# Ledger of designs, part 92: designed miniproteins, single chains

Each design is a single chain, and the fold is of that chain. pLDDT is the mean over its residues in the fold that is shown.

## One batch from the design tools (miniprotein)

Design m3186
Fold by ESMFold2-Fast:
Formats: sequence, structure tokens, C-alpha cells
Structure m3186 (fold): chain A 87 residues (1-87)
Amino acid sequence: DAEKGRRAAEAAREAARAAIEDGGRKGAISGSAAAMSAAGAYAIVDFGIGDAEEAGNDAESGAKAAESSGGERAKKGAERALEAARE
């Protein structure tokens, strides 16, 4: 379901944003990596390149990158993104 892939990508983007906001320089670097992964997942869904599973995997990768930045907000965002990616 492309909609589930899109939702996973949105959750990964939110996790990336939270990582940038919660962390200093380390959070910004990790959040940027997560945002790039989330953008890739969005492109797969929007242009029909691949499928929902592929988009979900890309979003999960972004969420894990965001979680590595630390901070409670980043962790909660990453958890939500991982949950969405598995749905």
C-alpha cells in the first residue's frame, strides 16, 4: 500500500526534524542523514519507483539515523517512524 509507505516516510521526516531540534551539531548531522533517507522514501512513493515495502525500509533507515542523535523527542519520533514503517 503506497499510502502506508507515504505515512512511514512522513514519520521518518518528523523523526529527522526532532533530531535536528533536540541535538546540537551531532543532532543536526544525524538529522540531515535521516531527512535524506526520508526524502528518498517519499520519492519512491510519489513517482511509483519501487513499492510500499521499499519506501518503508528507507523510512526505517531514516528513523534509526534520527534515533542515534539522542534526545527524547528524537527517540519518540524514531519509534513512531519505525512503527509506521512496519505497518
Scores: mean pLDDT 66

Design m3187
Fold by ESMFold2-Fast:
Structure m3187 (fold): chain A 93 residues (1-93)
Amino acid sequence: SEKAKEELLKLIEEVTQKLDELEEWIKTSTDASAEEILQKAQELDKWLQEKGVKLTELYEKAQTPELEQKFQQLLQKEVDLGKLIAEKLEKLK
């Protein structure tokens, strides 16, 4: 349905913005401690858990080639951010 497509697009954009904000913070915060990075990652993970169920439900109802591509880009961004966090934490050991 059109409503489900609109809701899915908005959620993808909202999640993407949150991922981008944390990525930029990690890249620009040269003095960030491991504790600060972990705290921000945990806060994001909690928020993603709350949104993730709804995102999956909407994707099942509103799957189109365009939205599928946007959703795959979002999943790749989550993977890339996870790697960035792991690399940053490793350097702080």
Scores: mean pLDDT 81

Design m3188
Fold by ESMFold2-Fast:
Structure m3188 (fold): chain A 76 residues (1-76)
Amino acid sequence: METVTFEGTGREALAAVRAWLRSRGLDAVVDVEVYVDGKLAGVGRGLTGRGAIAFVGGVVQAEGWDAPVRVVVTVR
């Protein structure tokens, strides 16, 4: 299993996740954990790369674009 972590503001973390998943393939199957202010805000399992981007985007939109976020992506 490959695990990659992205940190920054919600805007920065989403941009980094999007760029990395686009380079990896949007059809790749991944698990995603999103942390906001060090607390688990959401978990997505068995998502496509496209689904993972949408999931992270939804969490960032709910919490605010400038909130501190950590995203952990695990590739299956």
Scores: mean pLDDT 82

Design m3189
Fold by ESMFold2-Fast:
Structure m3189 (fold): chain A 100 residues (1-100)
Amino acid sequence: DEEKKKELEKELEEAEKLREEALKHLEELGLSEEEKKLYLVKFEMLKELTKGAIEGDMEAGLARAEEALREKAEELGLSEEAVEALRAQLEALRAQLAAA
């Protein structure tokens, strides 16, 4: 179990590196402002979902992801249509977890 935990910790560290690298790369590729906003909001949501999974509390993770969506979308000025689409994705995930 300790060996498996160490491997999971390394995988999480590598995933965080890849996400940071992807963010920088997307900025360099000259994405539209709306595309950059969408990526940043999605990243914060996924981060909270990942924390929830690590904590063994996906309901708390989903609640924090919804809060991150609200706060980050407002901060960056993400479109209402994009916010609604992301909220629908979180609701679908919550329904799937409740059914599973």
Scores: mean pLDDT 74

Design m3190
Fold by ESMFold2-Fast:
Structure m3190 (fold): chain A 104 residues (1-104)
Amino acid sequence: GVLEKACKLLLEACELLVKAALLLMDADPALTKKAIALALRAIGLRLEVELHKDDVEALQRLAEELIELAEELIKLAEEAGNPEAVALAEKARKLAEEALKLLK
């Protein structure tokens, strides 16, 4: 159904954001610290999606939070000069936006 599709998109977005953050952990110590914080946020949001898979309002909030997290990771990846991390974070943002559209 629509909820299962939205949850799948949000979980995939979480996986892509963790992958993007991990690509940034090989650089400047300050960038690495920020990347770790963003990766932990993505892991936390993934757990919340799994806990609230039947709650439309919670999933809408989580989709919005994932879009915001993706925007932060895009900026950090651009600062790091890592185009692969940018692409992963942009794909994650698009998946979260698609999930949000399905939930409306």
Scores: mean pLDDT 89

Design m3191
Fold by ESMFold2-Fast:
Structure m3191 (fold): chain A 80 residues (1-80)
Amino acid sequence: SEKEILEELKKEVDKLIEEAKEKIKGKSKEEQMEIYDELMEEIGKLYDKYKPKLSVEQIKEFAEYVNKKLLELEEFILSE
């Protein structure tokens, strides 16, 4: 179902965020920015892959979820 697709997509985003957090540990600010840019590219690829399978409301929910996760990552980076 579309709900199951959205939940799997959220799990994929969570995995990418956790991998990014691990990669940024002990890195310079410049390297952290490069890792963040790579993360944004990967999330964009997921969005492009799944957007034809999602309703407009689910696309909005996904965008809100991604924004929340990116804000959490930004706070994590700032705490290092």
Scores: mean pLDDT 83

Design m3192
Fold by ESMFold2-Fast:
Structure m3192 (fold): chain A 77 residues (1-77)
Amino acid sequence: SLEEVLESLRKALEEMQKKIDEQFKKDLNSYLKELQGELARVQAEAAADPENRDKLTAEASRLQKQIELVEKKLKEL
């Protein structure tokens, strides 16, 4: 029947949305790990380089804000 076709389509769309949401969450977690790694590198460089410390500290602050935004988005999922 038409009703059975529409129910099958609805279920297929729900499964597709679930896969999209799962992939998005994986991508955000990968991006978070990348940002955390970059923050650690910038912080280590700031500790080792007094001449560029202010610039590197500002960069670390920008990365921390990006991390906080990604973490907030992950909590919403």
Scores: mean pLDDT 88

Design m3193
Fold by ESMFold2-Fast:
Structure m3193 (fold): chain A 88 residues (1-88)
Amino acid sequence: MERERLVEEGLELAYEGAYLLGEAVLTGSEAFPDTPEYKKGIELVREGMRLLREAVPESELDEAYLRIAEAAREAVAERKRKEEEERA
């Protein structure tokens, strides 16, 4: 029960953080990387990965990290595509 909850929370936090990091990059803020969004994104990723480390063996943690990174990359790529289309 606790373990499954930590895995779900950890994955959600890590994904949300990775998405915020990508969004901060896409926004093109002159204050990047010193934006609140960038700092919040890093904190969420760290907290999510910490929860996953408590619940999941190291071997499974590596796979979870790769899946989070891949999902975040896809979300950032799609968002960048839309932003460039609107600005063009």
Scores: mean pLDDT 69

Design m3194
Fold by ESMFold2-Fast:
Structure m3194 (fold): chain A 62 residues (1-62)
Amino acid sequence: SPLEKKLVTLESTIAILDAAIAFEERLYAQTGDPAFRANAEALRRQREQLQKELAELQAQLA
């Protein structure tokens, strides 16, 4: 269904963001460079928006 396709797309995009956040956080831990921390924070904000969309979609499927 269109809703199932959107669910898979949102879950896949969130997984990509999780990997990107982890990468930036590891670089911050290794270097102390605040740019990597800022990048991780920006990606976390994008993830929060997608998590809201995912929660709304899951509510429609229940």
Scores: mean pLDDT 89

Design m3195
Fold by ESMFold2-Fast:
Structure m3195 (fold): chain A 100 residues (1-100)
Amino acid sequence: SKETIEKLEEILKRLEEAIERAVENPEEAYEEMELVAELAKKFAKTYLSEEAQKLLEEFLEELLERAREMESLSPEEARKLGEEMKKRAKEVFEKIKELI
């Protein structure tokens, strides 16, 4: 539905903003991503089918693993990883949109 798509786009924007904050402060990357991942999981349980929820939850686990890696990276490496994480987020969210 239109409302589900609007909420999904809002969650994507919050994830992208959290990634940007994580790149600026890599030592807190996991904490930043964990907060938005919990918000996204609550959204999924309310608005998404079981199939779409599983896809999102698997992706969020991937993001949290990448956030842990970011804590050990140089600023240049963290920026590169952040861009890869944003690209991956957009790809996964497009797939989720196709399931609604």
Scores: mean pLDDT 85

Design m3196
Fold by ESMFold2-Fast:
Structure m3196 (fold): chain A 93 residues (1-93)
Amino acid sequence: DPLQQLRLKQQQDFQQRSAQIQSELNQLKSSETDPLKLKNLDLLQELLNYAQRNEDEGLIIAIESLLDSLKNSTTDQQIQRLNQALLNMQNGS
């Protein structure tokens, strides 16, 4: 079944991306000293754990975008984006 082979490849890609996010979170947590930023990284860890349990590809994409933003954005932009993600998590479903 070609569709089953495609799904297996997508699952492998998902697992690889999840492992990459975990590696980046571990690296960021080890170098971060700001308790607010550490709490935001803990939130991303919880979102990653949820995405892994539910195979939520959309959430993996969102986490990747948030991690890239954390690396390349100002502190204020990072906090604002993480607060918005937290609100969406609490009110979204």
Scores: mean pLDDT 74

Design m3197
Fold by ESMFold2-Fast:
Structure m3197 (fold): chain A 69 residues (1-69)
Amino acid sequence: LDAQIETYEAEIAKNPQNALAWYHLGIVRFLKGDYEGALADFQKALAIKPTPAARRNLKRVQDELEKKK
């Protein structure tokens, strides 16, 4: 997972408007249990290109954060 995070961060450094790279980074962080990081990444992906998949994953991360109060 860490190697995948580094890969997507490198892609974002080349093109910060790559919504797919932000979306994939959010998924990898979510799987690692970094819900706050995943939330930020999905918000960035949605700001660049809103998609139903990104909206659903953003809501799932928000629900997890609500449970972890």
Scores: mean pLDDT 79

Design m3198
Fold by ESMFold2-Fast:
Structure m3198 (fold): chain A 79 residues (1-79)
Amino acid sequence: DLSREQAITLTALYINITGDQFQVDLLAQQGKLTPAMVQAMIDDMDNMYNQVLPLLTPEQAAQVTGRINALKARLQQAA
């Protein structure tokens, strides 16, 4: 079960991740995606994750970590 505060925080993280996915797809379609841009996106994601991680239970943290790692793998393949 999520507290209201945890649910709000996770929703904000999800919105940011979704926005990054949209930007990656757009840049890839335009042939403008570089390895440096991919690394910057990964770094931004790690910074957001570090803000959220202390607010989560170990089980919730594992779920969030899995989603972030999947997106990072996709970003690395796109570069």
Scores: mean pLDDT 70

Design m3199
Fold by ESMFold2-Fast:
Structure m3199 (fold): chain A 68 residues (1-68)
Amino acid sequence: SMEEIRALLDEALALAETPEQRWLVLQLRHLVDQGLVTPQDLAVFRELAATFPPALRAVVLRTLDLLE
């Protein structure tokens, strides 16, 4: 649901440890809010999530699974 996706994005923002991680989560939120998420975006964010700390990675991956 959109409510669950938004809750996960808020959790991801709280877990972001660096300005870069925060910016990437905000970009994902922007794409979700605009309805602009593409399959290419999902693939790119999955690769980026692999570089994140475990807690942030888990939340972002759950968000991406709900967007598929």
Scores: mean pLDDT 87

Design m3200
Fold by ESMFold2-Fast:
Structure m3200 (fold): chain A 57 residues (1-57)
Amino acid sequence: GAAEDAAKAEEVERRALELYLAGKMSLEEMQEIGRLMREGRYDEAMALLDRIEARVG
């Protein structure tokens, strides 16, 4: 529901900013996360963040 989507959006934003500021995510990856969020594709954004985190340790 809307509350679940809001919680997912907040988590995606927090995780993406943390990874980007740590130098663990490219600008291209940040832009893709932003696109998925604008489209309401929060589960796909989460999956992309999971892949990035797995890559960087």
Scores: mean pLDDT 83

Design m3201
Fold by ESMFold2-Fast:
Structure m3201 (fold): chain A 95 residues (1-95)
Amino acid sequence: GMVEEYREIIKKTREDLKGLEELVEEKLKNAKDLEELIKFLKGAIESLKGTIELLEELKKKIKDEEVLKEIDEEIERLKEFIKKLEEKIKELEEL
């Protein structure tokens, strides 16, 4: 049903976030160009913000309290990762 479709979207969002976290770690270890690394991290933040906006719009269509809780938990994970990326950009800009 529709609840199962929403859970599939949440699952995909979690998998996409994990993949992005792994890609960020790889870029941080192997980056030779500081400017390109900062651009990549800023792009990742904008992508994550877009995902949050999509999840907030999805919440407006959902009445299931458990699914709403799962979306809120995913939004919190996305926001925490954005904070980590913003902190990392500040560290890199101070070099």
Scores: mean pLDDT 87

Design m3202
Fold by ESMFold2-Fast:
Structure m3202 (fold): chain A 75 residues (1-75)
Amino acid sequence: GPVPEVALVPVTIKSLDDLPKAQEEVRRRAAELARAGVRPVVMATFDDNLTMDEITQASQALARALREGVAEAAA
């Protein structure tokens, strides 16, 4: 079968205050890529000042935004 093309969606999280804007950008880019037939993958970079709990929270939020973007493209 055809191998899906993959594209990285790079995001940098310096604080949880960046998260709403990053989620919207990931959702938007994921929808664009999915509409083009490309599989989006989040490439997140986290600042060293973030705790493991904050990184986990941000990772889960970004993963949700990615799924929402792909679902939006499928609708």
Scores: mean pLDDT 84

Design m3203
Fold by ESMFold2-Fast:
Structure m3203 (fold): chain A 73 residues (1-73)
Amino acid sequence: SEKLEELLERIGELLSEEEAEAVRELFLKAYELKETNPAKSAAYATAAALLAMSTGNEEATELALEAVKLIES
């Protein structure tokens, strides 16, 4: 998804490399599972958003919540 890639790039600029990679891996797993296991997809997307929130970066949190909404749609 082009929009998901844009969101992940922006999140990557705001977080440490380790934090950004962890958030990215969780969102990519959520996207992969979107059609085959929507419940597990939602769980991975939620975990990614919670990880972003835990960094205290408000902009990264807002972008992560947008990514959750995009995956759920």
Scores: mean pLDDT 86

Design m3204
Fold by ESMFold2-Fast:
Structure m3204 (fold): chain A 78 residues (1-78)
Amino acid sequence: MSEEELEELAERIRRYLEEDPRVPAELREPAVEAVVDAVREGRSPTEALRALGLSNEVILELEIIVGVHLLKQAVRRV
């Protein structure tokens, strides 16, 4: 994944986190960084997000956003 694709992912995640009242403002940027770093390295963000204290429901929504983003990038390459 390119840095441009990672920036697009970061913006999608940041937008979701700003709209979800279950996410404290102080955890929004740490969550974006945890997801982007995990995706850059081909790792799951789940454990890092749990370490931040995010709920399982928020973690699932973030995993769905990542999955949709990866599928869209795969389709664009076809």
Scores: mean pLDDT 80

Design m3205
Fold by ESMFold2-Fast:
Structure m3205 (fold): chain A 92 residues (1-92)
Amino acid sequence: EEAKKYTEEAIKHLEEAVRAAQNGDFEKAVEHVKKAIDYAQKAADLGDIEGVERVAKHARELAEKYKDNPLAKIVAEMAVKGFEYLINKAKE
């Protein structure tokens, strides 16, 4: 399904954001977070809220996994906030 491709792209950009943050490239990390949220929004627009919830769970797991890397943790937490906003908006 089209929505599944968008959640897969969201996960890829989320993982690239954390990798960029681990390398100290905050600008690149933020750019990947924006792309991840954009793809999650596209999935939400197609009604795949469960897909967005899975992406948010993955972001929370990354924040916990990289809790000892402050930049990677903050980038993952920024992504969580973006995905949770989309989920809450869709549940209205």
Scores: mean pLDDT 86

Design m3206
Fold by ESMFold2-Fast:
Structure m3206 (fold): chain A 78 residues (1-78)
Amino acid sequence: SAQQQASQLVAADASVETILNFLKELPQEEAEDAASAVLTGLVVYEKPQDYVNAVCEGLKQLFPQNAKLNNACLELQK
C-alpha cells in the first residue's frame, strides 16, 4: 500500500525530496493518507528532530489546506 511505502521511506531515512516526490505521484486521497503514515513513522521510528522538522516543512507546503496534518506537524516541530 502507499501507506506502507511511505512508512518504509521514513524508516530508511529517505530525503525530504524523495518523500515529497513519492506523495506527488499519488492520487490526492491516497497522498493524504500516505502523508499521515509519514508523520506516524516519524514518531514510531523516533526520528531526529532536524529530520522531523525538514519533513514537516515539506508536508505543510504540499498539503497547506489539510488542517489535521498541519496541526500534527506543529506538535512535532520545535
Scores: mean pLDDT 86

Design m3207
Fold by ESMFold2-Fast:
Structure m3207 (fold): chain A 73 residues (1-73)
Amino acid sequence: SEMERIRELAGAALRAALARPDPDLATVEDDVGTLLVSQDAPAEWLGQAHALAAAALGREAVGHPPPRFTVDL
């Protein structure tokens, strides 16, 4: 499905961002968010970029619920 494909691409973008020498929350979030926008992801998924980045970096996603979907790291 298109949603499964977008989730796969989000996971790939997340892994690529995390592979940087010093990944920070804002940069990881921006990389994932930019990919989601480029794939015309539903508006609710754009809000997931922060939660996905925070979870992957082991940080608290203040004001956001846990990611509604899991991506393979």
Scores: mean pLDDT 68

Design m3208
Fold by ESMFold2-Fast:
Structure m3208 (fold): chain A 59 residues (1-59)
Amino acid sequence: MGTVVFDDGSTGTVDKDATGKNFQVVSHEGDLVIVESDGKTFRISGVKPEIGTTGKIVS
């Protein structure tokens, strides 16, 4: 489990350890935010930034 910091200053959690990667919001799935990095998708909870918002996973 890791923390995601988005460029809008919001923070959320990811259930998969992927620290040090940059992410961009590509879609929403209910209360979850779907982000993409290096061709992989991750599900983020806790916040719902708009599609296109960038961010980074930090531990």
Scores: mean pLDDT 73

Design m3209
Fold by ESMFold2-Fast:
Structure m3209 (fold): chain A 113 residues (1-113)
Amino acid sequence: KLGEVVLSMTEEDIKELEKIIEESAREVGISEEQLEKAKNAAKNGEKDKIVLSEEKLEEFLEVFRERVEKKFGKEVAEALVEGLKYHIEKTGNALEGAFRFIDTIRITLEELK
């Protein structure tokens, strides 16, 4: 369950997760400038204009899964991938969804203080 995973995460883990998202996006051909625009769009509740093809979205999710599995282990990676997919579906955009997922994790941890 995603909630259990989020409860076990430190601020360092969240920063590492954000880094993994950025590195996964770069692996599928997203530039640094495009990443900065997507981050700003997510923070401001604005719609991102960068659309990944279905093939590139699948590659992004696969690279993300491999990287989070290596860092956090398979069970945590499965929960994180499902959380990422949920936010991508909800936003209709891969990068906007990914950065909103990170923000949701941070907000959830702050509420649990």
Scores: mean pLDDT 77

Design m3210
Fold by ESMFold2-Fast:
Structure m3210 (fold): chain A 92 residues (1-92)
Amino acid sequence: GPAEEAKKKLLDTLREALKNVKEGKISPAQAEKLVAQARKDFLKHATPEQKLELDIAEGLGLIERSVALMEGASEAEALARGLEKEIELLEK
């Protein structure tokens, strides 16, 4: 249904942003803009449960990004680790 299609589109966009930032094809700022828009589009069609799942996944991704930066990762590497965590949590 529409919520399942919206989740698939969100995951496809997060995976593409992750791939492109890891390959240096886009900046971290460009990746963040793409991901922020994908999350906004998803929230228009998401169920309350899916909205909570995204909130948790995004929050844990931000924690992973912060940990990566503290370990000396670049901004691109830290963003990639955050996106990988968010994708992992949403792929239930």
Scores: mean pLDDT 89

Design m3211
Fold by ESMFold2-Fast:
Structure m3211 (fold): chain A 89 residues (1-89)
Amino acid sequence: MSGEKVKNIIEALVKEGLLNPKDPDFKNDGVLDKNTQRALARALDVTLPKPGVEDYDGENAKEIIKAFQRKFNIPGPIDGVIDDNVAAA
């Protein structure tokens, strides 16, 4: 997953007040690690299929992106893929 697109998603959630920038469980470094996945799942109120597993391009990331697509009403299919529409939100 592109680091820039991950950073844009985190920044959008921080701007909307859904993600606390002082939360020690996440880093806005463009890496979707297990702690970042947990923080994003909490912010978007989504249950991760594999909690506690570091899975950048797997099912956890897909569910997080689907929740982001639903929350921000991103045009196109809710498929859990980061595309230009998701990155522009």
Scores: mean pLDDT 64

Design m3212
Fold by ESMFold2-Fast:
Structure m3212 (fold): chain A 90 residues (1-90)
Amino acid sequence: SDQEIAEELIEGAKEDLEELKKLIEEAKKNKDVDRLKYLKDLLETKIKELQKFYEKYKPYLSEELQKKMEEVLKEFQELLEEAKKIVEEM
C-alpha cells in the first residue's frame, strides 16, 4: 500500500539521516572539504527524492505520515544548511 511504502521510506530516511549526521561530524573534525561537498550533494539528492515522493503521495497518506515526512524533510534541510556553513567556514 502507499502507506506501507511511505512508512518504509520514512524509516530508511531516518536511518540515512543519522548516518549522514555522523559522517558530516567526522568530515568536519578531519577538515575533509571534498567529503563535505560529496555529503552536501548527497543530502540535496535525498531531499529532492523525498520531496518528489511526498508531492506525489501526499493525498494518499494519513495525517500522521504527512507530519512524519515533513519532520524528516525539515531535519534533512537543517543538516544541509549546517553542511553548507561548515564548507563556507573552511
Scores: mean pLDDT 86

Design m3213
Fold by ESMFold2-Fast:
Structure m3213 (fold): chain A 80 residues (1-80)
Amino acid sequence: SKEEVDAIKETLEYLLKYTKELVATLSDKEAIERIDALIKRLEEFKEDVKKRLDPEDAEEVEKEIEKVIKELEALKKKIE
């Protein structure tokens, strides 16, 4: 449903914002480890979404997950 997709997107945006704030307080090594762990969880969430949601809703959520992963990878490169 649109409401479920919108709720997931809002949660992903909040998670990205929180992670950016958190990693600013960590050492470079700890920040990178935290980002890598989150990317792994988001890749797993993407696979779960494909199994659980309607194809159209799954595609929209997968695009948002990919966007967040890309932002996290950019954050990691900035720290490296």
Scores: mean pLDDT 86

Design m3214
Fold by ESMFold2-Fast:
Structure m3214 (fold): chain A 76 residues (1-76)
Amino acid sequence: MKEKFKEMVEKRLIEAGMEKEKAEKAAEIAADNISDSGNLDTKAVREKLKELGFSEEEIEIAIKAADESILTLILS
């Protein structure tokens, strides 16, 4: 579950124009903060991305990618 979620978030971020290394790191953080039931700790994700120097725009793109990936996994 986490690996598939991580790959989906990373792909969405790269498609949105995010640099590969940033996309990989954002996807890793999202995967580390998602429960087995698909609940994302959005606050923890935002705080960790801010610590790593992500812009507010990049953070919102990452949260959107994570939410869309969760929806895809639940509806699949």
Scores: mean pLDDT 82

Design m3215
Fold by ESMFold2-Fast:
Structure m3215 (fold): chain A 65 residues (1-65)
Amino acid sequence: GPSPATIAQAAKEAQAAYEKAHKKQVPAGLALRVAEQVAADNPDADQDTLVRGVVIRLQDLDAQA
């Protein structure tokens, strides 16, 4: 699966992209937790796939709130 460093980097990139696009702050630790879940579900995912998955999941969570 992706390394912890790759997961952490994907979480940071996804959080920055989400916050910029939606002008909304992501709670501390949420992006990293989501990235860990996306990585567990997609063990062969590259960093770009992880970033996309995290952004989609953050949007889904926001829509359900």
Scores: mean pLDDT 81

Design m3216
Fold by ESMFold2-Fast:
Structure m3216 (fold): chain A 55 residues (1-55)
Amino acid sequence: MELTEEERLAYEVARKHLIDTRGLPEEKADELARVAALAMSGRITDGEVQRALAA
């Protein structure tokens, strides 16, 4: 998934937080961090967020 510079920074921060603070597996942290980054930048709709989280 191609991220903008802002999205990539948000993704990296969220991913690290999810792994280090929440103890999520790397795979789950990666997916959630990507969704969070895209949602914060407004590139995906609420429906797309829900679909990604359900996968």
Scores: mean pLDDT 71

Design m3217
Fold by ESMFold2-Fast:
Structure m3217 (fold): chain A 79 residues (1-79)
Amino acid sequence: SPEIARARILLEATLGVTRMALSVYIKTNDLEGARRFVEKTLEQLREEAAASTDPEVKALLEEAIDELRRDFEERIAQA
């Protein structure tokens, strides 16, 4: 649907900005700051998913949570 397409674009933009911020934390060797930042971002996404009444939007948010968690784990393992 057009609503799902718009939600996906906005979520992808938000995740892009989040990954950029995460890269800065890692580049400056602030690994504890990176962990706290990702934890808070994941909590916000979980709250959005829990509040969503649209199952497709909820699934999209849950997928984003899993992707961000995996990306963070990979980056920390390589840092």
Scores: mean pLDDT 81

Design m3218
Fold by ESMFold2-Fast:
Parts: sequence; structure tokens; C-alpha cells
Structure m3218 (fold): chain A 88 residues (1-88)
Amino acid sequence: MVVEMEVVFDEKVITASEKDRDKAREQAEQYIADVRGTHAAVSARVGEESGGEVTSTQPVITVTERVEDGKVIITTNAQTVRVVGRPP
């Protein structure tokens, strides 16, 4: 059975004072890890449900850091990816 899923990722906006910049960056790294982990989990699920080969691309993740009024603002997002499992 062909199994197809689209994985949609929520945008995450991280705000911190400049003194907490490293902590804000750590949160951005966690978002990247979560996106990669979600994609891997969905790919495994699609593979199990289809009983066959899984095809997908790695999510493209964008991270933008800016400073505004003494605050660090990091915007993180990832593009929607399609995961397809096909029977053997």
C-alpha cells in the first residue's frame, strides 16, 4: 500500500535579552534537532505502514538572528517535506 504524508513544521520565534543570547541559540539548535527528529520518526512510520521503500528529502531549515531594542530575536522555520512509502 502506498503511504504518503506531508510533514509541516511550526515556525518558532525565540526572544531573549542579549545577555541570554547563548541560551536563545541553544533553543534554536533544539528546534533544528526537533525538525530532524520529527522527519526521521515520520519516515520510519511511513516505512512501517507501507512495508517498503521510503523516499523523502531532508527538511530545509532557515535560521535568522537579529538584535532589536537590546533583545536577540531568532526566527526558525522549516519547509514542508513529503514522505512517500511504497510496497516492495
Scores: mean pLDDT 85

Design m3219
Fold by ESMFold2-Fast:
Structure m3219 (fold): chain A 62 residues (1-62)
Amino acid sequence: MSKDEILEKIRELLEQGRYDEARRLFDEALSSITDPQERVRFGSEYNRLLEEDIRRQRELQE
């Protein structure tokens, strides 16, 4: 599975409120990435998705 495919699945899991599964998928994917620059980029993308989810959840609570 490509990194983009994994990030899309993580986004879907976050949208469904399945945070533990999203974190596990991220950890599994990160362990398969050996390039340090790619690991940093992947982590940054994951954090961006988490921030997006937090903002979305705040909006939905209103």
Scores: mean pLDDT 79

Design m3220
Fold by ESMFold2-Fast:
Structure m3220 (fold): chain A 67 residues (1-67)
Amino acid sequence: MTPEQVGAVGREAVRLVKEKGRLPSPEEMREIALRHGLTPEEVEEIAKAAGDLDALSRALTRLFLRS
């Protein structure tokens, strides 16, 4: 996962929160991650963190450090 992918996924998640007034679902986070070229393993890690902004931030940081 590159810094550009981290930024793109984060921006789309924030936009979705603004549009819907709620945190993204696991399915919405899978769609966002897949659109930005994440691996199946990275997609599932982000999806598992959906619904908790702090957990999502930690998952994105962990994936970035593994890239």
Scores: mean pLDDT 75

